# Designs tried in a protein design run: designed miniproteins, single chains, continued (3). Part 38

Each design is a single chain, and the fold is of that chain. pLDDT is the mean over its residues in the fold that is shown.

## One batch from the design tools (miniprotein)

Design m9305
Fold by ESMFold2-Fast:
Structure m9305 (fold): chain A 100 residues (1-100)
Amino acid sequence: MSKKQLELETESSMKAIKGAVLVLEGDEAGKAVLYAALAAEYAAMGDSEAAKKRIDEAYKLAKETGAEEAVDALREAARIAREAGDKETAELAEKKAKEL
């Protein structure tokens, strides 16, 4: 797969996730999972700052809602970030998952 093709597919996925977050009114647990997934996409694109910000947003919502599914989503985001070479985002996501 070409780098440009992967970037285009990642951008499309990110737009879909952002749209889903905006329409999940009253489903804060679902929003936490979506922010963790969005963080993974930013890490895969090499945008470490945006990825870390989305991890913090996911953690805040998960802590407010008690969503156990957000722990698994944060751990998955950490795995994807490590595979993408974003160690800092991966360590942040693991730490936040452990704090929940």
Scores: mean pLDDT 74

Design m9306
Fold by ESMFold2-Fast:
Structure m9306 (fold): chain A 82 residues (1-82)
Amino acid sequence: SLEKEIEELVEKRKERLEREVAELLASGAVDPETLEKQLEEYKKALEEKLEFWKKHIDEPEVQEEVKLEKELEKRREERLKS
């Protein structure tokens, strides 16, 4: 179902962001407090986006947006595997 796809997309995106933040923390290139704050802001934005998509799941514009976001996340995951 599209609802399950949206939930899986948001979950994968959260996992990717947490992984990226962990790598940046290990590199020492960025202040830990700044990274933690940005991660919390991104997670909050993802939760708000999840709620929006679920409320408007029957709208064609939202279905196209979800499709685009899934393609973008797939490309990001492919980059990380390289």
Scores: mean pLDDT 79

Design m9307
Fold by ESMFold2-Fast:
Structure m9307 (fold): chain A 96 residues (1-96)
Amino acid sequence: MVEVIDTLPLPPESVQERVEEIYEKLKDYFAEDVDLETFKRFLGLLFQRDPSLASLSTEELIIIVKSVLDYFKNLFGVDKISKEQFAQFIEIFKDL
């Protein structure tokens, strides 16, 4: 459910500016319903799952996030990832 995104933690304050930069650089990956808040909560989940990601440079984090987004695009067969598709991944990811 799309609502699961709203239950996710935000990324640490120390990385939030970098998360905003990453969102802008990767904006072409996202459908119109994926706003900055949705992306922040998705990255918050990634940092919760692997806290070491917060210690990476912006460029290294972009590479990792881009790999995850490319996996999504391949999994769903789409050019742009929707908010509903992020919710579906979160449901899959939380069970792993």
Scores: mean pLDDT 78

Design m9308
Fold by ESMFold2-Fast:
Structure m9308 (fold): chain A 65 residues (1-65)
Amino acid sequence: SMSLEEKLAQVKALLQTIEDSDDLEVVRAAGAELRALVRSLSPEEFAAILEQAGPYAGFLESLRA
C-alpha cells in the first residue's frame, strides 16, 4: 500500500498535470485519477492532505463529495 507521503506526492503530481498540461485527454485522465485517489483516502489521510493543499483544498473537497 502507498504511504501517506506517497499519496500526497501523487496528489501534487496530478494537480500539476491538470494545471500545466495542454492535452485535454491527459487533463481528464489526471482528474479521474485524482478523484479516485481522493475518494480512496481515509478521513485522517484526507485531512492531512488538505492541510498541505493550500488553494486546492476546495477543489479536492469537491472531488470527494
Scores: mean pLDDT 85

Design m9309
Fold by ESMFold2-Fast:
Structure m9309 (fold): chain A 97 residues (1-97)
Amino acid sequence: MPALVREYLRELGLPELSEEELAAVNKILQSLGAPPGPNTLLQLIAADRMIKENLSVKEAAERFGLSELNVVAGLTWLETSSLSLRELLERALAALR
């Protein structure tokens, strides 16, 4: 699991994920319309950090090891969501049961 995902979950008081659980969370988020690919949750974390810390697309791309296109895709979807990333994660984790 990427260190930045682990840190984000810890800050929210959410449990650490195995690689299998991370893949399952990505699939659940994708079923809700989040961007496809192996980095769905990481893209949404980058987007949440951009909103809260006022990071540029370039700064977020460099910090998270993502393309600028992947950062923009995550940001665009998260900004159109009525739910916070925390609420989306709580729902995804509940679905892993």
Scores: mean pLDDT 84

Design m9310
Fold by ESMFold2-Fast:
Structure m9310 (fold): chain A 75 residues (1-75)
Amino acid sequence: MSPEELVAKVEELLAKAAEKLAAGDADGAIAALDEAAELAKEYARLTLPPEEQPAVIAALDAHVAGLKAAIKAAA
């Protein structure tokens, strides 16, 4: 998948997660968020220098974990 295709798919999955949250489907929202996070990490691996990848991936994982915890707490 190209970087442009990864961005488009992440945007699609984030829109899906927002729709699931609006519908009260916290589990569906978390599933879509997890898929978006995996593609965002692939984008980081394709576009960033190897030395920057671990820090960005770790920050992304931490941010996603926080969002998932907030969604679960709100449900």
Scores: mean pLDDT 82

Design m9311
Fold by ESMFold2-Fast:
Structure m9311 (fold): chain A 67 residues (1-67)
Amino acid sequence: ARITLTVVGERPAVLGDGRVIRPGETYVFEVEGEISFVDVDETGVALLAGGRLVAVFSRDDVEVKIE
């Protein structure tokens, strides 16, 4: 599956390898396995694919598209 993350708000997203997607930036992932979203706290979400961490972000600040 192809996942597109776009940071539309003021808080950056952090990738599973520690890289940062800054406000206004877009990142595209090619992933295998089941995609899941896990709540970290009231605003924070972890995106997983195949049981591996893809990114952590605020749900209010990031647009996610899955194709």
Scores: mean pLDDT 83

Design m9312
Fold by ESMFold2-Fast:
Structure m9312 (fold): chain A 68 residues (1-68)
Amino acid sequence: MSKEELVNEAMELIKKALESEAADKAGLALVTRLGLPVGPEKLTKEMLLSLPEEKIKELIELLRELLK
């Protein structure tokens, strides 16, 4: 899987999490895991592209667990 595909999957999962009952929990996880200052919707894509693939995979796994 390419890095772009991983970023796209993470973006879709972030969107679903923010639209779910777990929105507050997902927001906190993004801030603590990625060190996002504010506005995950606006900054997250740029931040994800700068992260190593392993960190993106960890984020995807975390988000999948939150959405179960």
Scores: mean pLDDT 66

Design m9313
Fold by ESMFold2-Fast:
Structure m9313 (fold): chain A 79 residues (1-79)
Amino acid sequence: EEIKERIKELLEEMDRVNARTAEVEAQWAANPSPELLDELFDLGVEHVKLAVDITVEARKLGAKSPEEYRKLVEEVRKE
């Protein structure tokens, strides 16, 4: 239960990072600035960190393959 809650929290955080990345990418395409590029870099770092953390938690629940990982993520997202 606790590990599934942790994965859910990490997935929700990743969804927020992905949504913000899309917004910043659109802003960068319309009006490029160094500040937007810095934000994209920071968002990229957060995305990688979250992906690693989710994978570590999924392995604790016995996910041994990309297929099992995907099924576990889908199950957690439903709750």
Scores: mean pLDDT 82

Design m9314
Fold by ESMFold2-Fast:
Structure m9314 (fold): chain A 96 residues (1-96)
Amino acid sequence: MEKEKEYERLKKATDELLKIFEEQIASGKKPDESTARQLVDSLARVAELAIELGKFDEAEKYIERLEKLIPHLSPDIQEYARKRVEELRKKLEEKK
């Protein structure tokens, strides 16, 4: 499926972006806001594709990773990320 290829490519890119974000946190720096925004969108898209592909355990992992980022985000991005988590969890429950 075309979605499977998109999922694998985006998963790899997202894992690399996560590593950059985690390195910023570990160095005591406030995470770069543009990196944080891209990471939220990428994590949400990976989770959404995983749900569509029936990879519910993978979807749950990426939703949890997104939730763990929320305390490290600016307030505006926190609200956006929380909304994405709620939408993804609802979609996951509907497809389980």
Scores: mean pLDDT 81

Design m9315
Fold by ESMFold2-Fast:
Structure m9315 (fold): chain A 62 residues (1-62)
Amino acid sequence: GEAREYAEKAAEAGRAGDAAAGAEYGKLSRQLMDENGASEEEKKAAEEGDRATTRAAALGSA
């Protein structure tokens, strides 16, 4: 689903150190989950994307 793809893009952006792109993709993923309901796979992907984005933001501050 689209929500999972955006969550995966958020994780990819976060791992690349792009916290801003990760946050935007995570927001899109959450919006799609709100519209269709969140599956367990989509929730896991969103959690992974959020963790990667948070790490990128923390490392960018160091």
Scores: mean pLDDT 77

Design m9316
Fold by ESMFold2-Fast:
Structure m9316 (fold): chain A 57 residues (1-57)
Amino acid sequence: GMEEIERIADEAVEKGKNPLDAAKLARQLARERGFSEREEQLASMLAVTKYVKKLKK
């Protein structure tokens, strides 16, 4: 569900070095956990959004 996708995005933000790295990590984690291609895209987009917000603070 969305909660699992959000957790993946949060994990990717913590481990990622920049927004693109976080996006790639989120896709990889979603794929490894058996999510669909659409959910991989959602996790990637959430990771970019969350990482950009982190940089603004």
Scores: mean pLDDT 82

Design m9317
Fold by ESMFold2-Fast:
Structure m9317 (fold): chain A 113 residues (1-113)
Amino acid sequence: SEKKKKIEELYNKAREIVKKFVDDVISGKATKEKIIEYLNELKKIFNELKDIAREMGVEEAVSLLDQAIKEINKAIELVKAGKPLTEVIEEISRAFALFEQAYDLLLKKLDEE
């Protein structure tokens, strides 16, 4: 379905952003500005998936995505405050785990139709 394709495209975009972030961290190229840019791109993707979840009536997925967005906002504030990168990575990891749970729920709902 077109909806399934859109959900999978959003998941793949989120994974690509996380990969670029990790690559920049490993190579020492992770500037504060780049990290905030990656986090804002992830937040945009999470909001797009949340809109789809709401349209599908999957309230659990909406709640998970709201939590994921809050963790991304916390990560942005940690970056702005100059906190250790390990604390930023922990918040990103929590956000992405919540996003993956929402993604799985939405795919399961579509497969039940």
Scores: mean pLDDT 89

Design m9318
Fold by ESMFold2-Fast:
Structure m9318 (fold): chain A 84 residues (1-84)
Amino acid sequence: SAGSQRLRDELLKPLKEAEKLLEEAKKNKLSKEVIDKFQEAADLYQKVIDIVSNGEDVPREEVERLKAEAERLLAEGKELAAKE
């Protein structure tokens, strides 16, 4: 559906950001806590994209919860990385 495609497109940008920050954190040997936060954020964004791409009829509330969790993890990772 148009809504599923829009959601997928919206998630690609933060997914790519999380993946880039994860690679930079690994290269710069940041703490395991920072690396784990970016990894978990990337994994959750990918999970939502996969759910949407598989054509599964999932509740909007579940998708929004997963998005919120990914956004929280990405923000926490950025905050911790800035202190290192």
Scores: mean pLDDT 83

Design m9319
Fold by ESMFold2-Fast:
Structure m9319 (fold): chain A 82 residues (1-82)
Amino acid sequence: SAFEREALRRLLRAVRAEDAEGFAKVIVDYLKKLGIKVTEKNIEQIVRSAVELGYRLVGGSKEEQEEFTERAIEEAKKLLGL
């Protein structure tokens, strides 16, 4: 619970700051701690779902959400060497 709450706070902070790199780092750290096997397609779905949750809580346009999603996916792939 505490770990999930801290991760969520960090994700929401990254959305408010328009920090796609910071958002991706939180996701990648979380997946590593859970031992989840990541593929290029899986990371796209995971990041997209996390951004959707973030924008639902913070607010923003669909266009802003899509642009942030694509940047966050690119940054997550870089961090994972994909």
Scores: mean pLDDT 85

Design m9320
Fold by ESMFold2-Fast:
Structure m9320 (fold): chain A 59 residues (1-59)
Amino acid sequence: MTAEEAIEELERILAEGRSGGARAALGLMKQYVAEGKPPSSEQAESAVRGAREGLAAAR
């Protein structure tokens, strides 16, 4: 997925569930895009997966 797609997915998750993991990943993705250095497709997918894993671990 693109960085923009990852941001959209994380915003959706955050709006629905307000997870800390999704919020942190969203902030990081937005920061890199704003700096003109968007993450690669692999990095974007990894960030979304990490947010979901973090949410599961936090419970």
Scores: mean pLDDT 71

Design m9321
Fold by ESMFold2-Fast:
Structure m9321 (fold): chain A 72 residues (1-72)
Amino acid sequence: MEIKITLTVKDGVVVDVKVEGTDPVIAKVAEKELREALVGKSAEEAIKEAERMAQNISKQTGAKVTLEVVEE
């Protein structure tokens, strides 16, 4: 199982979070949680939190989690 987390950053602030995964239910839940936690935070703080949440998702699901940061 694979999960990809994409953070969209504009002017040093996270404006969107997208999660793609083999399991659409897990991906949708993770996207909602990450969006609520990270949108409006500085890129530096958000990346650190996203990495922690990615580790937790990986431990709970056994999935390979990939984090990508995109600047608009």
Scores: mean pLDDT 80

Design m9322
Fold by ESMFold2-Fast:
Structure m9322 (fold): chain A 64 residues (1-64)
Amino acid sequence: SPQERMTELMERLHRLLVEQERQEAAGRPDPALDREIVRIGEELQRLKEENPDLVLPEIDFPAP
């Protein structure tokens, strides 16, 4: 379902953001992670636009 896909994508996005922060703290930033994060974000936005009744789960995202 669209709700399940959104939840899975948001969980994956959160995990990627945590991993990105860990890699940056280790002095080894990975541009591939940035690209993947952007792609998932775009997919989430598209999914929300197509399914306006979807509820976004509460996830703490790091500030930009």
Scores: mean pLDDT 75

Design m9323
Fold by ESMFold2-Fast:
Structure m9323 (fold): chain A 75 residues (1-75)
Amino acid sequence: MYSMEEILENLDALEAAARALAAKNNFPQDVVDQIAALLAQAREDLAKAKSVEEAIEIMKKYYEQIQALINEARA
């Protein structure tokens, strides 16, 4: 069973991984800024989540958007 604390920990892990990947692959600054903006918005939306189920859907949405940006930047 996922807790809200575990979901927030996963967001922190995603942020750390995205930063490391951007640094390693020298991503353009506009891509880095877009990823940072999505992570900030995910934190705001998670703070408003009323349930763990809602938080999981929020995480899934932002994870997919961040993955799309990473895939575009590495192409």
Scores: mean pLDDT 80

Design m9324
Fold by ESMFold2-Fast:
Parts: C-alpha cells; structure tokens; sequence
Structure m9324 (fold): chain A 93 residues (1-93)
C-alpha cells in the first residue's frame, strides 16, 4: 500500500470529529479540527450540530476529499480507499 498510515490516521480524526458533532459533542469535534488546523471543517461541524441535516454531513465529506487531494495529492480512487480504511479502523474501537 503506497498510502502512508499518517494519511489514514488523519482521515480517522476527521471522521471521529464528524461522529462527535452528530452525537452532540461539538466541543470535542472542534478540538480535533483545531489540532488539524482546518477552519472549513470547523464551520461545517458547527452547521451540522445546529441543523442536523444530512446535506451538511455530505458537504463535510466533500471538504475532506478536497483536503486530502490538495494536501497529499491523492487520486479520487485513493481518497475513496483512505476513507473506507478509516471507517474500518473506527469500527474496531
């Protein structure tokens, strides 16, 4: 696998923040995004917490894909693989 474990771990943090915001723990979700330095992610998590709309969760996934593409130069196929691996890692907890 050519994708570094660090990329998968960072994606896990994005998905963990999403799950925390959806469960009502916005403060912890924002702390994760603060550590990642992602202002757009913080905005989307706040909007998701306030509205509960699936459309906002979808925007967050689109933002995550763009973040991975811009920061790590991943292809669309590699991004889908990373997100799937991150979801599997979260389920093991």
Amino acid sequence: MEIPEEVINETVEFLKALALAMSGDLEKAIEIMEKLGDEKGKELLRELHETGKQEVAEKYYEHLKKYLKEKYGLSDEEIEKVINEAHLKLREE
Scores: mean pLDDT 81

Design m9325
Fold by ESMFold2-Fast:
Structure m9325 (fold): chain A 70 residues (1-70)
Amino acid sequence: MFSEEEIEEVVREARERSPYAHLLSEEELKKMAREYLEKLSQAAPDMPKEKLKQMAVRELVEYLESLGKQ
C-alpha cells in the first residue's frame, strides 16, 4: 500500500523530531514506520495518506521517546 519512498519520508521526519532515532537501525525504523502506517490505514481507510503519515510519525516519535528515556 505505502511505497518505500513514503516509508522513508516517515522515518526522515521521525529522525528530525526525535533525538533518539539513532538508537534504532535504519531497517528497524523502516519496519516500525511500515507497521504503524499499515495499522493506521486499516483503522481509518478513508483518511488521506498525508494524515496517515503524520500520525505514523507521531507514533514512531512516541516509541523512540520511550526508548530514549531509559
Scores: mean pLDDT 81

Design m9326
Fold by ESMFold2-Fast:
Structure m9326 (fold): chain A 90 residues (1-90)
Amino acid sequence: SKEEVRELFREVLKKLTKQQLIDFLQRAIDAEKDVNPRLAELYEKALEALKNNDFDKVIEIMEEIVDYLAEKHGLERLKVARALKDVLLS
């Protein structure tokens, strides 16, 4: 399941421009900073990795976000990953 989540985000990142990813992460940080500071911090780390062109680190952090959200909401990791994919590609 961990490798399935990584592969899912690897495929998603191929379909988005760097600027689209920056815009998504900035909006996610702004949405979460007052309601879920831990989630905002994870998105900030992903944005920093993306600005450094460290796409492997972006995928790793997106996986950590999926783990966090799956545990917090009692959902399956792959279900959370697919929901994030749908938001990213919308």
Scores: mean pLDDT 86

Design m9327
Fold by ESMFold2-Fast:
Structure m9327 (fold): chain A 77 residues (1-77)
Amino acid sequence: SRQAEIFALEELARRVNLGELTAEEVGEELAKIASVSEAEREEIVRAVEAGDRERAQALLLRVLERLAGRRHLLPEP
């Protein structure tokens, strides 16, 4: 469901922010979310690989806002 995809993305964003995932693991988790495009996945994976957490968070937030149809606040750690 869309709600399950949003929950998965929120959890992924939290774990990325905490540095708990490698770029490969982020790519694998994003590939499981049907509503995330290949281009979105590749851009997010590149940001994680570069160690740019701020960019990775901004890209994940854009996907979340698209899926939720509104500005979305990421959950607090």
Scores: mean pLDDT 79

Design m9328
Fold by ESMFold2-Fast:
Structure m9328 (fold): chain A 79 residues (1-79)
Amino acid sequence: GVERAKAVLRALAAREVAALSETHTILSEELEISEADGLVTLTLTLRVQDAAGRVSTVTTTITADREGRIVAAERRVEE
């Protein structure tokens, strides 16, 4: 069901944050979840700073079906 999809997506978002936090300072975190046409989409927007002081925005969008299967994933990085 939708709750399983949300749990899978939130776990993936937490792993993304944890991985980036090992090499970057997390300056801001925004998480949005939307439901449409039997699919659940999570958008995670992170503003991060590296050891050199460079700031970038990382946007990760992941879509799962009602059984928690990932059907789409994309990641965008903007300086």
Scores: mean pLDDT 87

Design m9329
Fold by ESMFold2-Fast:
Structure m9329 (fold): chain A 67 residues (1-67)
Amino acid sequence: MKKELIEKAKEYFEKAINEKDPEKFKKYYIKALEYLKEAEVEEEEKEELLLEVQEKITKELQEKKKK
């Protein structure tokens, strides 16, 4: 079901941002993207969801780069 796939994608994005190992980060991030692709959500809904999650990831990465 579409909603379950979106929730799984969000879960894997959260796992990715909490993961310190770049190899595992990449694995979780790719899995999240695969779940969004399987969900076949409308492009605008997918884009908004990705923006929310990616902004969160970007903030985490920017703070790590500064320190």
Scores: mean pLDDT 71

Design m9330
Fold by ESMFold2-Fast:
Structure m9330 (fold): chain A 81 residues (1-81)
Amino acid sequence: SYEEIIESLERLLEEMKKEEDLEKIQTMGIAFGLEVQKYLSEEEKKKLLPLLQKAIRERDKELFIEVVEEAIKILKEKVEK
């Protein structure tokens, strides 16, 4: 369900903001990428996955947060009539 994944991602976003351990943020980011791909179109994947891959390579907490926020925005647009 899009509603369930949005709630899950909003919870993940708050957890990422509070987390200071880059290894834990990295693990969260990888898990996010695997799950969110199930709900994204090929065009949406082409927008988000390169940014996620960059965040993983650079261990960039702020970029992980940005990617999760963008994914939430995309999924919310899919739920709106």
Scores: mean pLDDT 83

Design m9331
Fold by ESMFold2-Fast:
Structure m9331 (fold): chain A 95 residues (1-95)
Amino acid sequence: SEVERLEEALELFEEDYKRFEAEVEKALADPSTPVETLEDYLQGVETGIKSLEQLKAEAERVKAPEELLERIEKLIERLKELKEKLEKAIAEKKK
């Protein structure tokens, strides 16, 4: 079903995000990480947010279960938090 395809897409995104978040947190913890590397991660986060917002719109269109929408919303929130951490770190390196 369309709902099952969306669930599979979200599961893949959640697994990929877990690895991505770990890499970004390691980069943020390392003072030697170049600003360009952090800017690349920021672009990745922004792309991820847009992709999840599109996934949420599709889930709403097919009237997916509320639990699926909540999972997407939680992942968007986590990406937004990661975005704020990256923006702060980039600003600190450019001072």
Scores: mean pLDDT 88

Design m9332
Fold by ESMFold2-Fast:
Structure m9332 (fold): chain A 70 residues (1-70)
Amino acid sequence: APDPALLAAMQARDEKERAENQAYLDSRIAEHRALGTPEGERIAAALEALRQQNPYPEKSDVDAAERAAR
């Protein structure tokens, strides 16, 4: 059977990583909107669409969505 202590440690790590990834996504949306440009709004909209498709995107998913929306 898997080690219960290891499983608990992995869950705590996953929760922290999800919180950090969510903060990254939120900060990128806010930063692009703060630019006040049509490109910034387009990228912010693409990142919000990413959140609808994947509630816990990785930082790499955010970066890829930004590049695709440029």
Scores: mean pLDDT 82

Design m9333
Fold by ESMFold2-Fast:
Structure m9333 (fold): chain A 64 residues (1-64)
Amino acid sequence: SEKTARLVAIALEAVGLAIEGRASPEDVQAFVKALLDGNKEEAVALARRMGLPEDVIKEIEEAL
């Protein structure tokens, strides 16, 4: 589905931040788990901590 494809793209963006040393691997692991669990509150909090853009955070809020 389009929604699933967008969430996968967001998860890969977070993984990219960890590879670049801009986010912790532990935060990225917790973020991906929150997305899989449909835990909107945790996913949004982790996205803000990792420095994902507000447009991406809003997309997470609308998707979960």
Scores: mean pLDDT 83

Design m9334
Fold by ESMFold2-Fast:
Structure m9334 (fold): chain A 85 residues (1-85)
Amino acid sequence: SAVAALAAAYAALVTRAAVAEGFDPEEARALADALAARMAAADPETLLERLVRGLELEAPLLPPDLAAEARALAARAREALAALR
């Protein structure tokens, strides 16, 4: 589903951001696994609303390439939210 694809893309972005910040790859993977578990527990609308807010707040704190990807992902999450309504 579009929601599952967005959740996976966000987990991948978080993993890359953590590694860029100096996290050990094993710790980055543990963080991604924990994030995936939280996403699986949320309803789609709540997940998408939280994704949009989180990505918009986090984007200015990321390197330019990851910031651009975060903004693109936020736009996709907004589109998915609109499709649910």
Scores: mean pLDDT 78

Design m9335
Fold by ESMFold2-Fast:
Structure m9335 (fold): chain A 114 residues (1-114)
Amino acid sequence: LEEKKKEILGVAYLLAKKYNLDEILALTEPYKKYASEEKLEKLKEEVKGKSANDLLLQGEVHIGLAYIAKALGMEELVEEHLLLAAEYYVQALLVDPNNEKAKENLIRVLKELV
């Protein structure tokens, strides 16, 4: 889980730097040393032809699952679902960097993860 967190937040840092997403850049700065251009490029390939809105919805589903896990005291599942949500929001922003909902939701998730 910790390695997945470093990987996803490092990719979010690179995304934020590329598209000048200042608040995301600030929240992910501690993870810049884990930033991988290879992972960012792999995610770009994986999202080709996908809908930003569908990716946003997948992220929202994982946010809901994280809150259910939190209510049940399942702390490891909370972090797992928050990381999955962050990954989907990063993917949505790779498809559409101007997607305001994906940006807002990624910021919200990052504040809970960092």
Scores: mean pLDDT 86

Design m9336
Fold by ESMFold2-Fast:
Structure m9336 (fold): chain A 73 residues (1-73)
Amino acid sequence: MSSRDHLRRAAELAREAGNEEAARHAERARDSPTVEDQLRHIGRAGREALRMPPEERNRVLKELGNAQSSLME
């Protein structure tokens, strides 16, 4: 599964949980042309996800973490 697939899933999960800010940052990470910008938006999505309930938060953070790992090799 690619980093962009994980970012898409993170955005879908965040939006389903009602956190549009986390979803928007995950989508910006997915659509960013540089690894630096992708990592910056992953960080912002993660910070917004901390405002979510634990179950939804953990699902979003897992997908963001998988995306970051894929980008960093």
Scores: mean pLDDT 83

Design m9337
Fold by ESMFold2-Fast:
Structure m9337 (fold): chain A 99 residues (1-99)
Amino acid sequence: SLEAEDRAIQQNFEQLDAAEELLAGVLGLPVSVIRRAVEGDEAARRLVEAAAVARLAELRARIAAGVDRRAAETRRLFLLSLLESLFGPEVARRLEAEA
């Protein structure tokens, strides 16, 4: 059971690292900024939230204009999924509302 628990913990860390790297790529921010934001650094969190709102607004504008709508919708859902995984559903929902 301890070996199974250690594996689950390691997989969770690997999934968080992957989510941090993916969000950094999507937002055009350094991974170190994403990690500080996840760890509760308020200045880093403000940078991540501002970038996320801007990217969500861009994707929503593309969807509304009918420009590559399916790809834009997929990218929007993916970004929201990353935000929810790292910051929780309340933060993801708030940032979508601000966009």
Scores: mean pLDDT 85

Design m9338
Fold by ESMFold2-Fast:
Structure m9338 (fold): chain A 75 residues (1-75)
Amino acid sequence: MDAVKKAKEVAAKNIARMKEASKGSVDDILKLLKEIQAEMSAIGASGDIDTQRVASEGLGEASRAGLAGMAESSK
């Protein structure tokens, strides 16, 4: 399987998980952010430059979704 395609699939899944978790507590969002960061970093570290780019973009989008959820919770 193409590493780039797999990285995109994992990123999309993690973005969806983060959007769902953003309805919950800040602790749940932070825990998921750490898990997503670890997973995407591992994918990037083991892949080529294109895979690393996709992993970084996916992590960025998931992080933005989590931060938006926390911002809403924080007022």
Scores: mean pLDDT 77

Design m9339
Fold by ESMFold2-Fast:
Structure m9339 (fold): chain A 85 residues (1-85)
Amino acid sequence: MEQLEKDKKEGERLIDRARSLVDEANALRQAHPDDPEAQFEADVLYALALIQLTVALNSAKKYGLKEVQERAEQALDELDAAIAA
């Protein structure tokens, strides 16, 4: 039980961190749309968010953490939408 709670908390932490990175990247792109350095930094933040969400999703699937899996899938959809914008 304790290990399952730790795995769930770690997955939630990765998702929350990824969402923060997406928000930071979106804000950077919005504030500096014509700055190539800002666009590159935003792309790096999106890539880091993708890595964290992928780790969270894979861990959730491996350990049967349905709520974490659903949150990671939702966050990945939000990331894809943000990158496409």
Scores: mean pLDDT 83

